# Designed miniproteins, single chains, continued (4): the designs that were tried, part 13

Each design is a single chain, and the fold is of that chain. pLDDT is the mean over its residues in the fold that is shown.

## One batch from the design tools (miniprotein)

Design m12445
Fold by ESMFold2-Fast:
Structure m12445 (fold): chain A 72 residues (1-72)
Amino acid sequence: MTKYTFILNNPNEEEVHILEVETNLPLEEIIKFLESLGVKIGKVGENTIEITDGPSYELFKKILKYLEEKSK
Protein backbone atom coordinates (compact mmCIF):
# COMPACT_ATOMS: atom_id res chain seq x y z
CA MET A 1 0.00 0.00 0.00
CA THR A 2 1.16 3.54 -0.83
CA LYS A 3 0.56 6.50 1.49
CA TYR A 4 -0.59 9.59 -0.44
CA THR A 5 -0.72 13.11 1.01
CA PHE A 6 -3.44 15.45 -0.29
CA ILE A 7 -3.15 19.21 0.11
CA LEU A 8 -6.64 20.69 -0.10
CA ASN A 9 -6.14 24.34 -1.07
CA ASN A 10 -9.64 25.49 -2.09
CA PRO A 11 -9.97 29.18 -3.13
CA ASN A 12 -13.18 29.52 -1.05
CA GLU A 13 -11.58 28.27 2.20
CA GLU A 14 -9.16 30.21 4.45
CA GLU A 15 -7.50 27.01 5.74
CA VAL A 16 -5.33 24.55 3.82
CA HIS A 17 -6.17 20.97 4.85
CA ILE A 18 -3.67 18.10 4.72
CA LEU A 19 -5.15 14.60 4.42
CA GLU A 20 -3.46 11.20 4.11
CA VAL A 21 -4.77 7.99 2.57
CA GLU A 22 -3.23 4.53 2.21
CA THR A 23 -4.32 2.67 -0.92
CA ASN A 24 -3.19 0.12 -3.50
CA LEU A 25 -4.44 2.39 -6.31
CA PRO A 26 -1.77 3.89 -8.61
CA LEU A 27 -1.38 7.69 -8.59
CA GLU A 28 -2.64 8.03 -12.20
CA GLU A 29 -5.92 6.23 -11.36
CA ILE A 30 -6.48 8.45 -8.30
CA ILE A 31 -5.89 11.61 -10.38
CA LYS A 32 -8.23 10.38 -13.15
CA PHE A 33 -10.95 9.60 -10.59
CA LEU A 34 -10.67 13.04 -8.92
CA GLU A 35 -10.71 14.82 -12.30
CA SER A 36 -13.87 12.84 -13.21
CA LEU A 37 -15.51 14.50 -10.16
CA GLY A 38 -14.53 17.98 -11.44
CA VAL A 39 -11.62 18.37 -9.01
CA LYS A 40 -8.85 20.75 -10.16
CA ILE A 41 -5.38 19.37 -9.50
CA GLY A 42 -2.28 21.54 -9.04
CA LYS A 43 1.20 20.22 -8.26
CA VAL A 44 1.80 16.46 -8.14
CA GLY A 45 4.82 14.97 -6.35
CA GLU A 46 5.87 11.35 -5.85
CA ASN A 47 3.21 10.75 -3.16
CA THR A 48 1.70 14.26 -2.84
CA ILE A 49 -1.33 15.70 -4.67
CA GLU A 50 -2.37 19.36 -4.45
CA ILE A 51 -6.05 20.19 -5.05
CA THR A 52 -6.56 23.80 -6.11
CA ASP A 53 -10.36 23.64 -6.51
CA GLY A 54 -12.36 20.74 -5.13
CA PRO A 55 -15.07 19.68 -2.67
CA SER A 56 -15.36 20.84 0.95
CA TYR A 57 -13.05 19.25 3.54
CA GLU A 58 -15.93 17.12 4.93
CA LEU A 59 -16.92 15.79 1.48
CA PHE A 60 -13.27 15.21 0.52
CA LYS A 61 -12.78 13.01 3.63
CA LYS A 62 -15.67 10.83 2.37
CA ILE A 63 -14.11 10.64 -1.12
CA LEU A 64 -10.78 9.48 0.37
CA LYS A 65 -12.59 6.81 2.42
CA TYR A 66 -14.18 5.55 -0.82
CA LEU A 67 -10.70 5.30 -2.42
CA GLU A 68 -9.45 3.25 0.56
CA GLU A 69 -12.45 0.87 0.27
CA LYS A 70 -12.01 0.52 -3.52
CA SER A 71 -8.40 -0.67 -3.04
CA LYS A 72 -9.46 -3.73 -0.95
Scores: mean pLDDT 78

Design m12446
Fold by ESMFold2-Fast:
Structure m12446 (fold): chain A 79 residues (1-79)
Amino acid sequence: SRLEESLEFAREIGRRLRERIDIEIELARLMRVEGASEEELRERARELGEEAGLSEREEEEILATAKWMAETLSEELLK
């Protein structure tokens, strides 16, 4: 039914958003808590992005968000 299709679509969107947030937090943690280099962050973003089926554009957006999180959020929120 159309309702089942809509629910599956909503669940898929929610799953993808959660995966992106988890990647953003992981990269922000690596940057702020572990002091990862720019090169290490880009390599990790590529690995996680490939596993999640993300495009190069989505990978760059995630990196930008992760950098903002690392600059803005406390270390306790990233643990």
Scores: mean pLDDT 79

Design m12447
Fold by ESMFold2-Fast:
Structure m12447 (fold): chain A 55 residues (1-55)
Amino acid sequence: SPAEEYARRLVEAGKAGDWDAVSRHAREAGDLPLTPEQRHLVGRALQEAAKALGG
């Protein structure tokens, strides 16, 4: 699913320290018509990415 793809990319970008990729994927996911379950998945991935980046 698109949400799962963005979640994985967010976490991987965060682990790689790639802030530009995290920002880009987060914006793309934010524009998607996500279900509550998909929104939760992406939100969790974004938090994990932010923590990996040192935030």
Scores: mean pLDDT 78

Design m12448
Fold by ESMFold2-Fast:
Structure m12448 (fold): chain A 63 residues (1-63)
Amino acid sequence: ELDELTAYSQRLAAVIREAEAAGLTPEEVRKKYEPVFPKDEAERIAKLLESHRAGRAAARAAG
């Protein structure tokens, strides 16, 4: 239901934020969350982290 989707989205956002704060690589994210999340979800989290880091690098280069 919507409540479960909302909670899941918030949990994913928190995971990405924690991984960025801890300086985890996409590979480390896969290893850490692979037992907790389905394989597809761990891969998606890793890709989101890559995109987020690319965005931060681009923003830093621009400013």
Scores: mean pLDDT 67

Design m12449
Fold by ESMFold2-Fast:
Structure m12449 (fold): chain A 91 residues (1-91)
Amino acid sequence: SRGDILVRPNEKLLEVLRKVGETKETYTLAEVLKGVYEWLLKEKLGDPENPTVANVKGTKLGEILGVDSVDLADVDGIAERLLKSMEEVPK
């Protein structure tokens, strides 16, 4: 599946991932997504009026994704935006 693609995050994305665990040279896309969702939970960026939306405006993740908010249910949309901050590694 797409979640098993091997990727190398850029330095900005590694700054986000460092806040939620030990960094490594390569990740699966699923591992990066897990780290991003853990970061969103730790930073408490969820919208209390809409629990499926996180406000990322002015954050490092918002800069990486190029958006002010994310739909937490749209895993594929988040993954597509994150791939612009990662180098795909051949299996």
Scores: mean pLDDT 79

Design m12450
Fold by ESMFold2-Fast:
Structure m12450 (fold): chain A 62 residues (1-62)
Amino acid sequence: GSVEEARALFEEGLRAEAAGDLEEARRLYTQAIHLFLQHVDGSDPDLQAALARLEAVDARLA
């Protein structure tokens, strides 16, 4: 895994969310966050964006 792979997963998650596939978006955001946490610190804007999107998707799935 790499930061580039994490960004690609995040972008794929955004496309899934836009398509209304919230379960797929949740899966992709979770994988992106897992990779980001291995490579970047907690102040990274892409990590923070992925965390915010995951929280929003989880709220919509509840």
Scores: mean pLDDT 86

Design m12451
Fold by ESMFold2-Fast:
Structure m12451 (fold): chain A 120 residues (1-120)
Amino acid sequence: HMTLEEAKEALLDALRAGMRRLISLVPDPEAQEKLREIGEEFLKKVREAFEKMPDTVEGARKFREEVNKILDEFEKKVLEIVSGLPPELQERVRREVDALRKAVQAGLDYLISLLEEKEK
């Protein structure tokens, strides 16, 4: 089983990998640069939220709320950046953002399960 710290790092690694995939879908250099900028901001905000998270089930649930808010803001910015691109590319970007959101939820579910076991 992963430690709490290993679970946090695994989630950040999954986010970095998802961000790289998202950026690679976009052939426009200006849009790629903007996606890198908002991706770096997104990862920084998630890392800062982890630093503030208490090692409790309640803390992890509040962290989920904060990360979902950060992810909603990120998705809005991504869709704005790609709005001028072909519809097929916009759809692929939306699917990659959805995959990223699902990976985040799975990682948070695992982190909460570790904390529930620790609190027993």
Scores: mean pLDDT 82

Design m12452
Fold by ESMFold2-Fast:
Structure m12452 (fold): chain A 57 residues (1-57)
Amino acid sequence: NEELEKKRQELAREIVDELLRSLAEALGLDPEEVLRNRDDDATSARLDEALRAWVKE
């Protein structure tokens, strides 16, 4: 059960990373920089700002 949950978490992380890369590209951000610094508050703020601007337009 723990092994299955760990594999699910790893798969979910891979899916989230892929979605984040796609989102970054759609927002005109560098996907590699976003993935490298995904846990960085500055990168998260930049993503939020770009997403907010994209949604408005």
Scores: mean pLDDT 71

Design m12453
Fold by ESMFold2-Fast:
Structure m12453 (fold): chain A 84 residues (1-84)
Amino acid sequence: DASLEEGLERIRETARELAERTGDERIIEVGEEAVELARELYRLEKEGKRDEEIEKRLETILLALRKLKAGEITVEEFYEEIEK
């Protein structure tokens, strides 16, 4: 789905921008985890299924990326939040 791929590319773009800004390339790997979780949720939704653990994990990563982008948390706090 072109609409899904557009959303996934926005996640990747945010992670790349943050990696460049912070000098921490591991953030790119976190962005790719979010992309894979989003793909799995999309697949499950098409089958009429839901996975609350995957949903919560994706929401946690996306919120942490948003906070880091806004300068609300440090890189260390970012990893602390996504390891919950």
Scores: mean pLDDT 84

Design m12454
Fold by ESMFold2-Fast:
Structure m12454 (fold): chain A 65 residues (1-65)
Amino acid sequence: DLEKKKELLAKYNYFLENLPDEMLPLLHELVKELREKAEGLTEEELLKKLEEIYEKVLKEAEKKR
């Protein structure tokens, strides 16, 4: 769904702007890993995995202060 993807992308960009620079490599690494392991995954599954990455990176950012 294009609408859902646009919302997720907007949230991702906003999230990216609010992360400390130190967290950007982790975010990029996890997103890159997802893309490389995307073989056989549906678009719906990719969106769900990306959402999971959001929560993971946000949690790590809070731990790192």
Scores: mean pLDDT 69

Design m12455
Fold by ESMFold2-Fast:
Structure m12455 (fold): chain A 89 residues (1-89)
Amino acid sequence: MNLEEAGKYAEELGERGDALASLGAARIYNVLGDYEKAKEMAERAIELSTSPLIKAQALEQLASAYTGLGDEEKAKEYLKKAKEIYNSL
């Protein structure tokens, strides 16, 4: 898959309005280096999520996006929140 095809797929996932699709889009955008879109999709996945596991995975993607944006302090904060959820499972 080329970068353009991956970006198009992430846009299609982001339009679905569900937590899993938003999480998938966040993962693709992080791989592509589009950290602003990855952040947006991860935040949406957290908001829409009813599953602690999906929320934890979305928080990890949000942390990765903040690392890409150069905000290491926020990245550590969100990674800590994800670890707290995993420890409660």
Scores: mean pLDDT 84

Design m12456
Fold by ESMFold2-Fast:
Structure m12456 (fold): chain A 80 residues (1-80)
Amino acid sequence: SAMVEELERTLRELGMSEASIEEAVAALKANPGSISFSDMERILAEAEAAGEIRKLSVAERVGIVLRVVGADVEENGKAP
């Protein structure tokens, strides 16, 4: 999905390892229910806390979450 592809691209740009990206994406694909803003924020916060990505400002984190979730809305046309 466009959301998964955007998430993979973003995590890679933030310096996350390919193995960690594959694990995060596999977890999302295993539960094909709608990925929420909270799910995206949790993934970013956990990766930052684990040192898998660089530290993000609050504004950067919010922007990433909105962009990733927005890709799904654009693809599926689903309103919140």
Scores: mean pLDDT 71

Design m12457
Fold by ESMFold2-Fast:
Structure m12457 (fold): chain A 58 residues (1-58)
Amino acid sequence: GAAARQARLERIRETAVQLVLEGFPAERLRELIDRYGSSDPEARAAALAGLEEGLALL
């Protein structure tokens, strides 16, 4: 639900600094986080897939 997505987004933001330090492009990460926070369900789904791939590198 929305609460679970919000909690996940917060966790991603908290690990964003670590992702950047580990070589994830900061601008790309910012774009994905922004899209995942949008009201557009299609943009959220695409951004979630990209963020999940990024998180798998941690």
Scores: mean pLDDT 72

Design m12458
Fold by ESMFold2-Fast:
Structure m12458 (fold): chain A 96 residues (1-96)
Amino acid sequence: SKQLELEILASFATMALSIAVNMARKDGLEEAAERLEELARELAEAAARGDAKAAAEKLREAARLLEEVAPQMSDPEAALALAKTLRKLAEQVESL
């Protein structure tokens, strides 16, 4: 049950991160896009091994990065909304 819930939350987070990666790349933020892709990979690995604490930390790292680069993006409000979504997902993951 908890493992399935973690995998579902991680899948939703991976989708949000894919949107963030595409937005960052379109705005020429290649370094940020690469870091978000690495965080998505680390999130998937943490979720696969049942490490909710590690998964939540990767979600917070991704949210922090989005908040940091949002002013440089074409749609800062969308970037900040994604960051907020990732932080909410981190809280849900930690509650498992």
Scores: mean pLDDT 89

Design m12459
Fold by ESMFold2-Fast:
Structure m12459 (fold): chain A 65 residues (1-65)
Amino acid sequence: VEEAQRLLAEGYELLQRGDLEGAARKFEEAAEVFRQSGRDRLARLALAQAYLLRGDYEKAAAALA
């Protein structure tokens, strides 16, 4: 829980610096931590952000469905 929040914060910080690839990786890591803790909706949201940053719009939309 705390780990996932830290990973999200790191992702947003990288995004502010323009590091889209680094941000996407942090969001994927946060999604995995959320998934492991049973927070499936938060995991999907984090994955959707990672896909969106990589230009994978179809996978991002699927994750939000």
Scores: mean pLDDT 82

Design m12460
Fold by ESMFold2-Fast:
Structure m12460 (fold): chain A 55 residues (1-55)
Amino acid sequence: SSEEEQRALLELIARLDRAGHPVRTEEEVRLAKEALRENGFDVEAAAERYIRRLS
C-alpha cells in the first residue's frame, strides 16, 4: 500500500482505540482495511462502518 494508505490505517486504528474498539488481531486489521477501502480512505466514515459491523 502507499504511504498515504498506511497513514490512513494508523489513524483509523488510533481513532478506533479512542472509541473503545482496539484493533488487536490480524482479522481486525483486515476488517479495518476493508472499511477504509469501502469509504475511500475517509478515516471517520471507516471508523463508523467498522464499529457498526461489530454490532
Scores: mean pLDDT 83

Design m12461
Fold by ESMFold2-Fast:
Structure m12461 (fold): chain A 55 residues (1-55)
Amino acid sequence: SSMQAQRQAAQARASELLDKLTEAVVKNAPLEEIQKQLEELRAAMAELAAIGRAL
């Protein structure tokens, strides 16, 4: 089982999405773009949580 590798990959993706969202907010990106990025981050965090529960 490569669940630990999947968890590390999911965590890295969530971190990248958080950084991207932070940059968009700092640059005053359109609200629609910020909402889209927030939804992507929420999905990534949900996946990370599901992997954590499976471990």
Scores: mean pLDDT 83

Design m12462
Fold by ESMFold2-Fast:
Structure m12462 (fold): chain A 64 residues (1-64)
Amino acid sequence: MEQTIEQLQADRDLVQARIAELQAQAAAETDPRRKTQLETQILFLEIARGSLEMLIERREEKER
């Protein structure tokens, strides 16, 4: 079943919140290995957010 616009928006908001949390952790992290790991996780979440935004836009266009 296809996700609703509301579900996609909720998922996007959750991903945005997680990115903010990981950015705060990376800023406070003193271990270079851990910092790189956090930055990599942030990158993947930003890609996921972009994909969700594209799906939301496509869904909104379909409803016009």
Scores: mean pLDDT 81

Design m12463
Fold by ESMFold2-Fast:
Structure m12463 (fold): chain A 68 residues (1-68)
Amino acid sequence: SKEELKKELLKLIGEILDLIGDRLELEEELKKASGEKKKEIEKKIEEIEEEIKKLKEKIKELDKQLEK
């Protein structure tokens, strides 16, 4: 079961890396954006940040289980 927990941990880490990539692309778009487009991009960045936060909490819980 440690092997299964490690696989799940690696999967969640991969999901976070993908989201960080998406966030970096949106941050580049944000530098060029104005008005309503800027607000839309800021909202998307906030949604990605919230998703990363949730995934980090899941990783924390799995990491605790791996230490036992």
Scores: mean pLDDT 84

Design m12464
Fold by ESMFold2-Fast:
Structure m12464 (fold): chain A 108 residues (1-108)
Amino acid sequence: MATAIVHATVKVKPGKAEEAAQKLRDAVLEAIRATPGVTRAIVDTEVKGDEVHITAVVQYESEDAAREAARRIGDAILEAVKSHPDVLEILKLEARVAVGGELRPVEL
């Protein structure tokens, strides 16, 4: 088993963080559902002022499934940002896969 870990921080217009958080969370959940072999999934969105912090921690049966999921989640965040007029910029987007206690980066 392997775990996909994606962290993103996006800057939004004042007063729009909760709406943006919900849209981003929904996009991430759809990306997870599109990759078979999920054993556990945690998706959290936290609003801090005018920033939305997204954390997805998703366990898969195989490393290949976890890597594919990490890419799909990253792509889903990028597309959600493009489609949401109240998102101003991506401050951070990182994807990693954890296998056997080691954490390895995934190119997005």
Scores: mean pLDDT 82

Design m12465
Fold by ESMFold2-Fast:
Structure m12465 (fold): chain A 87 residues (1-87)
Amino acid sequence: GDEEEAERLLREAEELLEEAERLIKTSDTVEGLEEAIKLAEEALRKAMEALRLSEDSPLSLKLRAIGLALRAIGLRIEAERKKKELE
């Protein structure tokens, strides 16, 4: 149901954010940072969809979705800042 889909989306968002964070830490190229931005934006979309699907779900699931959305925004900002420093 919607809760199972939300949980799947949150797992996918976590994996995308881990890769985005790795790219931000290890990348010395504009292209690598653009990929990190793209991954963070995709993770944000998945976290927001999970939050929408979790309307009637336990508070813990909603808070996890909100937490991942905030992390995605933070990583996107960090990647954009680092990209500007390389340009």
Scores: mean pLDDT 87

Design m12466
Fold by ESMFold2-Fast:
Structure m12466 (fold): chain A 84 residues (1-84)
Amino acid sequence: MARELVEKAKPSKVIAANLLAVTGDVEGAYELLKESLIEAGFDPEEAERIAREYVADVVFRNAQAGLATPEALAKARELYPERA
């Protein structure tokens, strides 16, 4: 699962990406997390895949709890259609 891999990134950047994702800046969250994963030593292709999966998962789980905006949900579905 992408969560275990994201734990290898800088915690402050992961927290920032989570906040961006649930407040509607899903693209910003994806880019920030992708950059952080590349800094942590992941290949760009792996970083893109992990970041897409993780950011979408954060939004979908927060939506289940009633904590995500409709705009964030729409963007998460665009980012990771397989889970929408």
Scores: mean pLDDT 77

Design m12467
Fold by ESMFold2-Fast:
Structure m12467 (fold): chain A 65 residues (1-65)
Amino acid sequence: AEKIGKEFEKAALKNGASEDEANAAGIGVKDGIEAGGDPKEILEKIVKESEDEKIKKAAEEVLKK
């Protein structure tokens, strides 16, 4: 959970998100996994539902791993 959240945070920063946006996105993914969510399904949902292109691209990059 922590590791995937941090990978998502780093990918968001790489795609131009602010530090606050990237940190919030990483925490959201971590919390979703800790609540019993599947990491792949959480990231796929972000790709489909996110309105922020930077966050969407970050989720796509993490899914490739």
Scores: mean pLDDT 77

Design m12468
Fold by ESMFold2-Fast:
Structure m12468 (fold): chain A 64 residues (1-64)
Amino acid sequence: SPLEKLIEQLKADRDALEAHIAELKAQVDATGDVRTEILLLFHQIALDSTEFLIERLEKKLAEL
């Protein structure tokens, strides 16, 4: 179903975001670069949004 494919893609995006966040955290710890801190914040917001969408779409799929 198109909905199941969307959920699968969002889960892949979540996993990629988690990996990038870990790398950015290590970079902030090593350098203290403010631009990297801002990029980390944007990735954290993107992760939260992606997790919210996955939860809502999985609930919709379960109701079908």
Scores: mean pLDDT 87

Design m12469
Fold by ESMFold2-Fast:
Structure m12469 (fold): chain A 62 residues (1-62)
Amino acid sequence: SRRARAARIAQELIDELKKEGKYTPFAAVALANAVYQAMEDGKTDEEAREIGRKAAEEALEK
């Protein structure tokens, strides 16, 4: 399902943030919401991943 795929992409990006020492709960929520929304909007897995990374970067600037 799209939800399962979105959850997998979000988890991969969260693991990426943890590996980079950039993990925060706020950034994780922001990227997950962005990935779920992108997948609902019919974006590809790669587009959703890029959108999720940008959302995390923006959240970390706050």
Scores: mean pLDDT 84

Design m12470
Fold by ESMFold2-Fast:
Structure m12470 (fold): chain A 60 residues (1-60)
Amino acid sequence: SAEEIEKLKYEIELLEDLIKKVEEYLKKNPLTDEEERKELEESIEKYKKKIEELKKQIEA
């Protein structure tokens, strides 16, 4: 349904915003703790994977 597609699009936009914020944080804080950096990079990868899954659902 159109409502379901709009919800998926909104979720994608939220995830893209989160990725941007984390990437900006890492760029501004290059000396951030190694453990924190790894966790943030893993979060970005998780968000990117979720976006791909949501995009596939929209195209279905």
Scores: mean pLDDT 82

Design m12471
Fold by ESMFold2-Fast:
Structure m12471 (fold): chain A 91 residues (1-91)
Amino acid sequence: MEEALKLIDEFQERAEKIVREKIKNPFEADVAIGFIQIAAAISKLAVERGEDPVEAIRKFGEIAANTIAPYSKEAADEVRKLAEEYVKKLE
């Protein structure tokens, strides 16, 4: 469980970095990051309550990518790939 929570934290940090690098408008970046932070908190709570960490990270990745997509398709696609990398770390 602790390892899964750390992977969610690392995924969040890297997703936020992608948003900051690829979304040039700082207000749009801040909005996307805010939703990513909420999704990360929900994902950690789900894992602590017994959800499969693989499913939790997949759901988090989908929410993050869908939140980013209106601002940057490139950033959204990169975050989806990142989520798959973190899923593989748990398998």
Scores: mean pLDDT 84

Design m12472
Fold by ESMFold2-Fast:
Order: C-alpha cells, then sequence, then structure tokens
Structure m12472 (fold): chain A 82 residues (1-82)
C-alpha cells in the first residue's frame, strides 16, 4: 500500500541521516541481489554511491525510484530495517 511505502521511505530516510554508513552498506548489498530488477539494482547502487559522496538529496531520490519501480526492493529493504 502507499501508506506502507511512505512509512518505509520515512524509515530509510531517517537511517540515511542518522547512520549513513549502515544505509550505504544495506543499499550496496541489495544492489547486487539477483532477485531485483535491473532498474532496482541500478537505483540502489546510485543511492549507495550518493551516500558515499555525502549527497543525501540524490540518495533519497534514487532510493524512492528503487522502491517505487521494484516492489521486491521495497520487500527486501523492509526486512533489513526490521
Amino acid sequence: SKAALDELLARAYELIETDPDKARAIFAELSKDPSLSAVGRQALAIAARAIEAGDFKVAKAALETALVQDPRAAELLAERLE
């Protein structure tokens, strides 16, 4: 649901702000998951690199793209945050 997606995005955004190293590691790991679509993997890889560069605005935008375009990315991220 949209409410569940919005909650997941809020949690992930908080993680990027409070523990960017952990967020980067999770997104980098998920970007290599073969169960994800190519677009999901690419968007998560961009998010991880953006965190490494300190560009949290780009990281958040790339993460939103991954979760909206790939429901499997949303499922796996929810598991890693819970």
Scores: mean pLDDT 88

Design m12473
Fold by ESMFold2-Fast:
Structure m12473 (fold): chain A 89 residues (1-89)
Amino acid sequence: GEEEVKKLAEEAIKLAERALELAREALKKTPSSDRKSLNQAIGLILRSIGVILDAELAEKKGDLEKAKKALEEAKELVKEAEELLKKIE
């Protein structure tokens, strides 16, 4: 049980670090004329952070299935944000 909890916590930390890296990239792209895509990417980044925190809370309550589902949702949001940011010059 303990090893699964530690793996979920490590995964949450890595996703949070990636979300922060994407936030930094979004700030670099602030002068972009593609404001809609930039705002959408920022929204996805902020939502991913919220979902990561929800995963942490679920893990602390012992709901490992809810924590796993939340981390999968966070991964999808991070991926969508990264793909959007790559399209912004």
Scores: mean pLDDT 82

Design m12474
Fold by ESMFold2-Fast:
Structure m12474 (fold): chain A 61 residues (1-61)
Amino acid sequence: PELVVTDEEHELQERASPEQVERITRLWVELEEASRGASPEEQARLLRRFEEEVRRILEES
């Protein structure tokens, strides 16, 4: 197994509940799907919305 995980991913796995991780993973999948064929401008908007939603989920912890 790889010993190196990004600090952000590692921190998320340690702090978030399994339910929060599942919700965030689902949002990530939706972001990936929506980003396919999107312009760079639209991708930036989708990423911003994803970041806002993730922060909201983590605030509930």
Scores: mean pLDDT 70

Design m12475
Fold by ESMFold2-Fast:
Structure m12475 (fold): chain A 69 residues (1-69)
Amino acid sequence: KKEELLEEIRKILEESGVSEEDIEKIIKLLQEGNFDEAERLLVELYLRGKISPEQANKIGRLMRELSKL
């Protein structure tokens, strides 16, 4: 379900130490179906070293599943 995928993404970002403000921005974009902007923010977090390659890959898989809904 969409809500379950969003909660998994939120949990990964929380475990990474991403700020609550950035987490809420990403979740809102995904809820609105704005995958391009959400991906851009996630790439920025990755480049800043805020998420690991493993976390980025897992989020990418979850976003792919979410986009099919």
Scores: mean pLDDT 83

Design m12476
Fold by ESMFold2-Fast:
Structure m12476 (fold): chain A 69 residues (1-69)
Amino acid sequence: SEEEIEKIALKVAQLLVRLGVIDEVPSTIEELKEALEKAGLTVEQAVDLAVRYGIITKEEAEKLKKALE
């Protein structure tokens, strides 16, 4: 569902802000895509980091990648 994807994206964005990779939590999925591109990160790199930090599961990462690509 869209709500599930938005929750996963929010968790990833919050981690990236804590790591200093992006400056602020984006309000929309499109703003998240723009923030990742500006930071020089692929969607795959961003979600893999979140899995590595235990923030999301591998299944959640695959759902988010499919939604953002």
Scores: mean pLDDT 82

Design m12477
Fold by ESMFold2-Fast:
Structure m12477 (fold): chain A 58 residues (1-58)
Amino acid sequence: AEEARRIAEAEARADRALAASQGKDYATLTDEELAAVRKKLAERGEALLAEYEKELAA
């Protein structure tokens, strides 16, 4: 249970670091913003995760 939460938090931090390195607008977002969006998308399913990643790549 706790392991899954740690993994999710680590992924959120990694996503922010990647966005910052790419110089995207997402780099200006806080870790809290990225973690919150990531968590909501995970709850709604993987289909929405694909949409989110597409926006990050754009």
Scores: mean pLDDT 59

Design m12478
Fold by ESMFold2-Fast:
Parts: structure tokens; C-alpha cells; sequence
Structure m12478 (fold): chain A 78 residues (1-78)
């Protein structure tokens, strides 16, 4: 089972799992699918509690993905 398949199964059981959306966003970003990555990072920001450090991390990656889409430049994650 791939990481992507595992995360999709997690979301089938718990569609509001902010961490699973965040991790799936990273998977899509690494595949170069920035539009899907953006949607999953938006869901992670929306679903994460205001007190969850994950929310700030998801917001940071969302900003990076939006910038890459806007500029047409490749997304550099590390």
C-alpha cells in the first residue's frame, strides 16, 4: 500500500482528519499536482483547531503552493 493509498483510506474513515489532508497535500505537491495540493492544504487549515500547530504549518505550505501556482515557478519544499 502506498502512502497516498493509506491517506485516502484514512480520509474514507474520517473525512475531517486535518493531518491526513495535510500529508496528502504534501504527496500531491511532490507529484507536481499543485491544484490538488492547494485543496488539501486548504482543508487542513479549515479543519485543524486554532490551537493546533498543524494549522500554522498547513497555512505555510498553502502559501507556498499558491505562490508557485501564481508565479508558474516550481514548488521547492526542501
Amino acid sequence: MTLKEHLEKVLEKDPNNARAHFELGIVYAKEGNLEEARKHFEKAVELASVDDPLRLLAFYYLKKVKEAIETGEPLELA
Scores: mean pLDDT 80

Design m12479
Fold by ESMFold2-Fast:
Structure m12479 (fold): chain A 68 residues (1-68)
Amino acid sequence: SVQLSPVEAEAKELLDAGKEEEAKELLREASEPAARGLAKALGGDEEFEERLLEFLVSVEFETIKRLK
């Protein structure tokens, strides 16, 4: 069974309520530290950090979406 983090569970509730943009924003805020840390570790710039953040949010969003 797929276990959701508290943030992913909250984002799924927002998505189920039709609040897709709010769900994405919550996932973005939660993923910022991970994207920043990974971008720094890889020697990436701010543009790389932003693209990585968008990628992480997209993956998490599609994951919670598929659990419907």
Scores: mean pLDDT 80

Design m12480
Fold by ESMFold2-Fast:
Structure m12480 (fold): chain A 99 residues (1-99)
Amino acid sequence: MEEVKKLFEEVRQKLAEMANAAERGDLETMRQYAEQAIKLAEEGIEKAKTLPDKEERESYIRAFEAVKKAAQEALEETDPFRAAVYATLGAMIAAVALK
């Protein structure tokens, strides 16, 4: 559980950095943080699958999948304004995904 919570906090920080980079038009830095968020989310999904409580397990898997998808959408954007939208949505999803 503690490891899963720590990974989710790390993903949230990477998504916030991604949003900040996108807002200033720095697509290269935005993509670096997006790639880091995706890798951490994938690790988080694998660790969440080992959680004994079904409700917590499903909640964390869903939360990590949602933030991973947002980071992937940001990576596909070449327009900095659209990238900022996806990055901001990803950060918002991460902020509220676990209540």
Scores: mean pLDDT 78

Design m12481
Fold by ESMFold2-Fast:
Order: sequence, then C-alpha cells, then structure tokens
Structure m12481 (fold): chain A 76 residues (1-76)
Amino acid sequence: MERARELLERGEEYFARGDYETALEEYEKAAVLAINEGDLALAAEALRKMGRVYEAMGDLEKARRMYEEADRLLAQ
C-alpha cells in the first residue's frame, strides 16, 4: 500500500538523521496500516526496520523482539 510505504520512507529519513523516536513512530504506523490491510510482508518489513532503530539506540532486547515478531508474522 502506498500510504504504509510512504510511512516507511519517512521513517528511513528520520532514522538517517538520527531522530530515532520519530523513526519508530512512523514505522509503527506503517506496521499497523499494513496489518489492517493484510499486507504481512510489509508489516514484517516495518518491524525489522524498528529492530534496526532499537539496535542503533543500544536496546538489543527490544531489537531482538522486533525481529522475532517479524519472523513469526511471515511464518503464519
């Protein structure tokens, strides 16, 4: 979906600028929209991007959780 993809793009821009909090917010919106629309692949992509943000923030526990959730979403 264009809307969810656009949110992913904005999240990537904020992540590149070091604005991790805003990047997470945009990626979370993208994941929610993708799930509501049945696009599990796009939702998993958003969750993986959130994991990368948590890694950059040093929160390895949250990063691991995001990656596991993305993998589970694609396995179902």
Scores: mean pLDDT 84

Design m12482
Fold by ESMFold2-Fast:
Structure m12482 (fold): chain A 73 residues (1-73)
Amino acid sequence: MGDELLARAGEVSARAQRILAESTDPEARRLAEQARELAGEASDAVLAGDLEKARELLEQAERLVRQAERIAS
């Protein structure tokens, strides 16, 4: 389970970094930065053994990166 949550966090981070590399839209970049920050916090929560917190942070990060992708398109 923890490995799956870390993989999800890595996926969010990769998607956010792609937006930050390719988009000049200020709102898309802001949401991507927030998603990357939350994905990092989720990884920290996994390492601390707080899988419930990690899931909640990942759900938020995944929503933000999806919003950023829609704006960047």
Scores: mean pLDDT 87

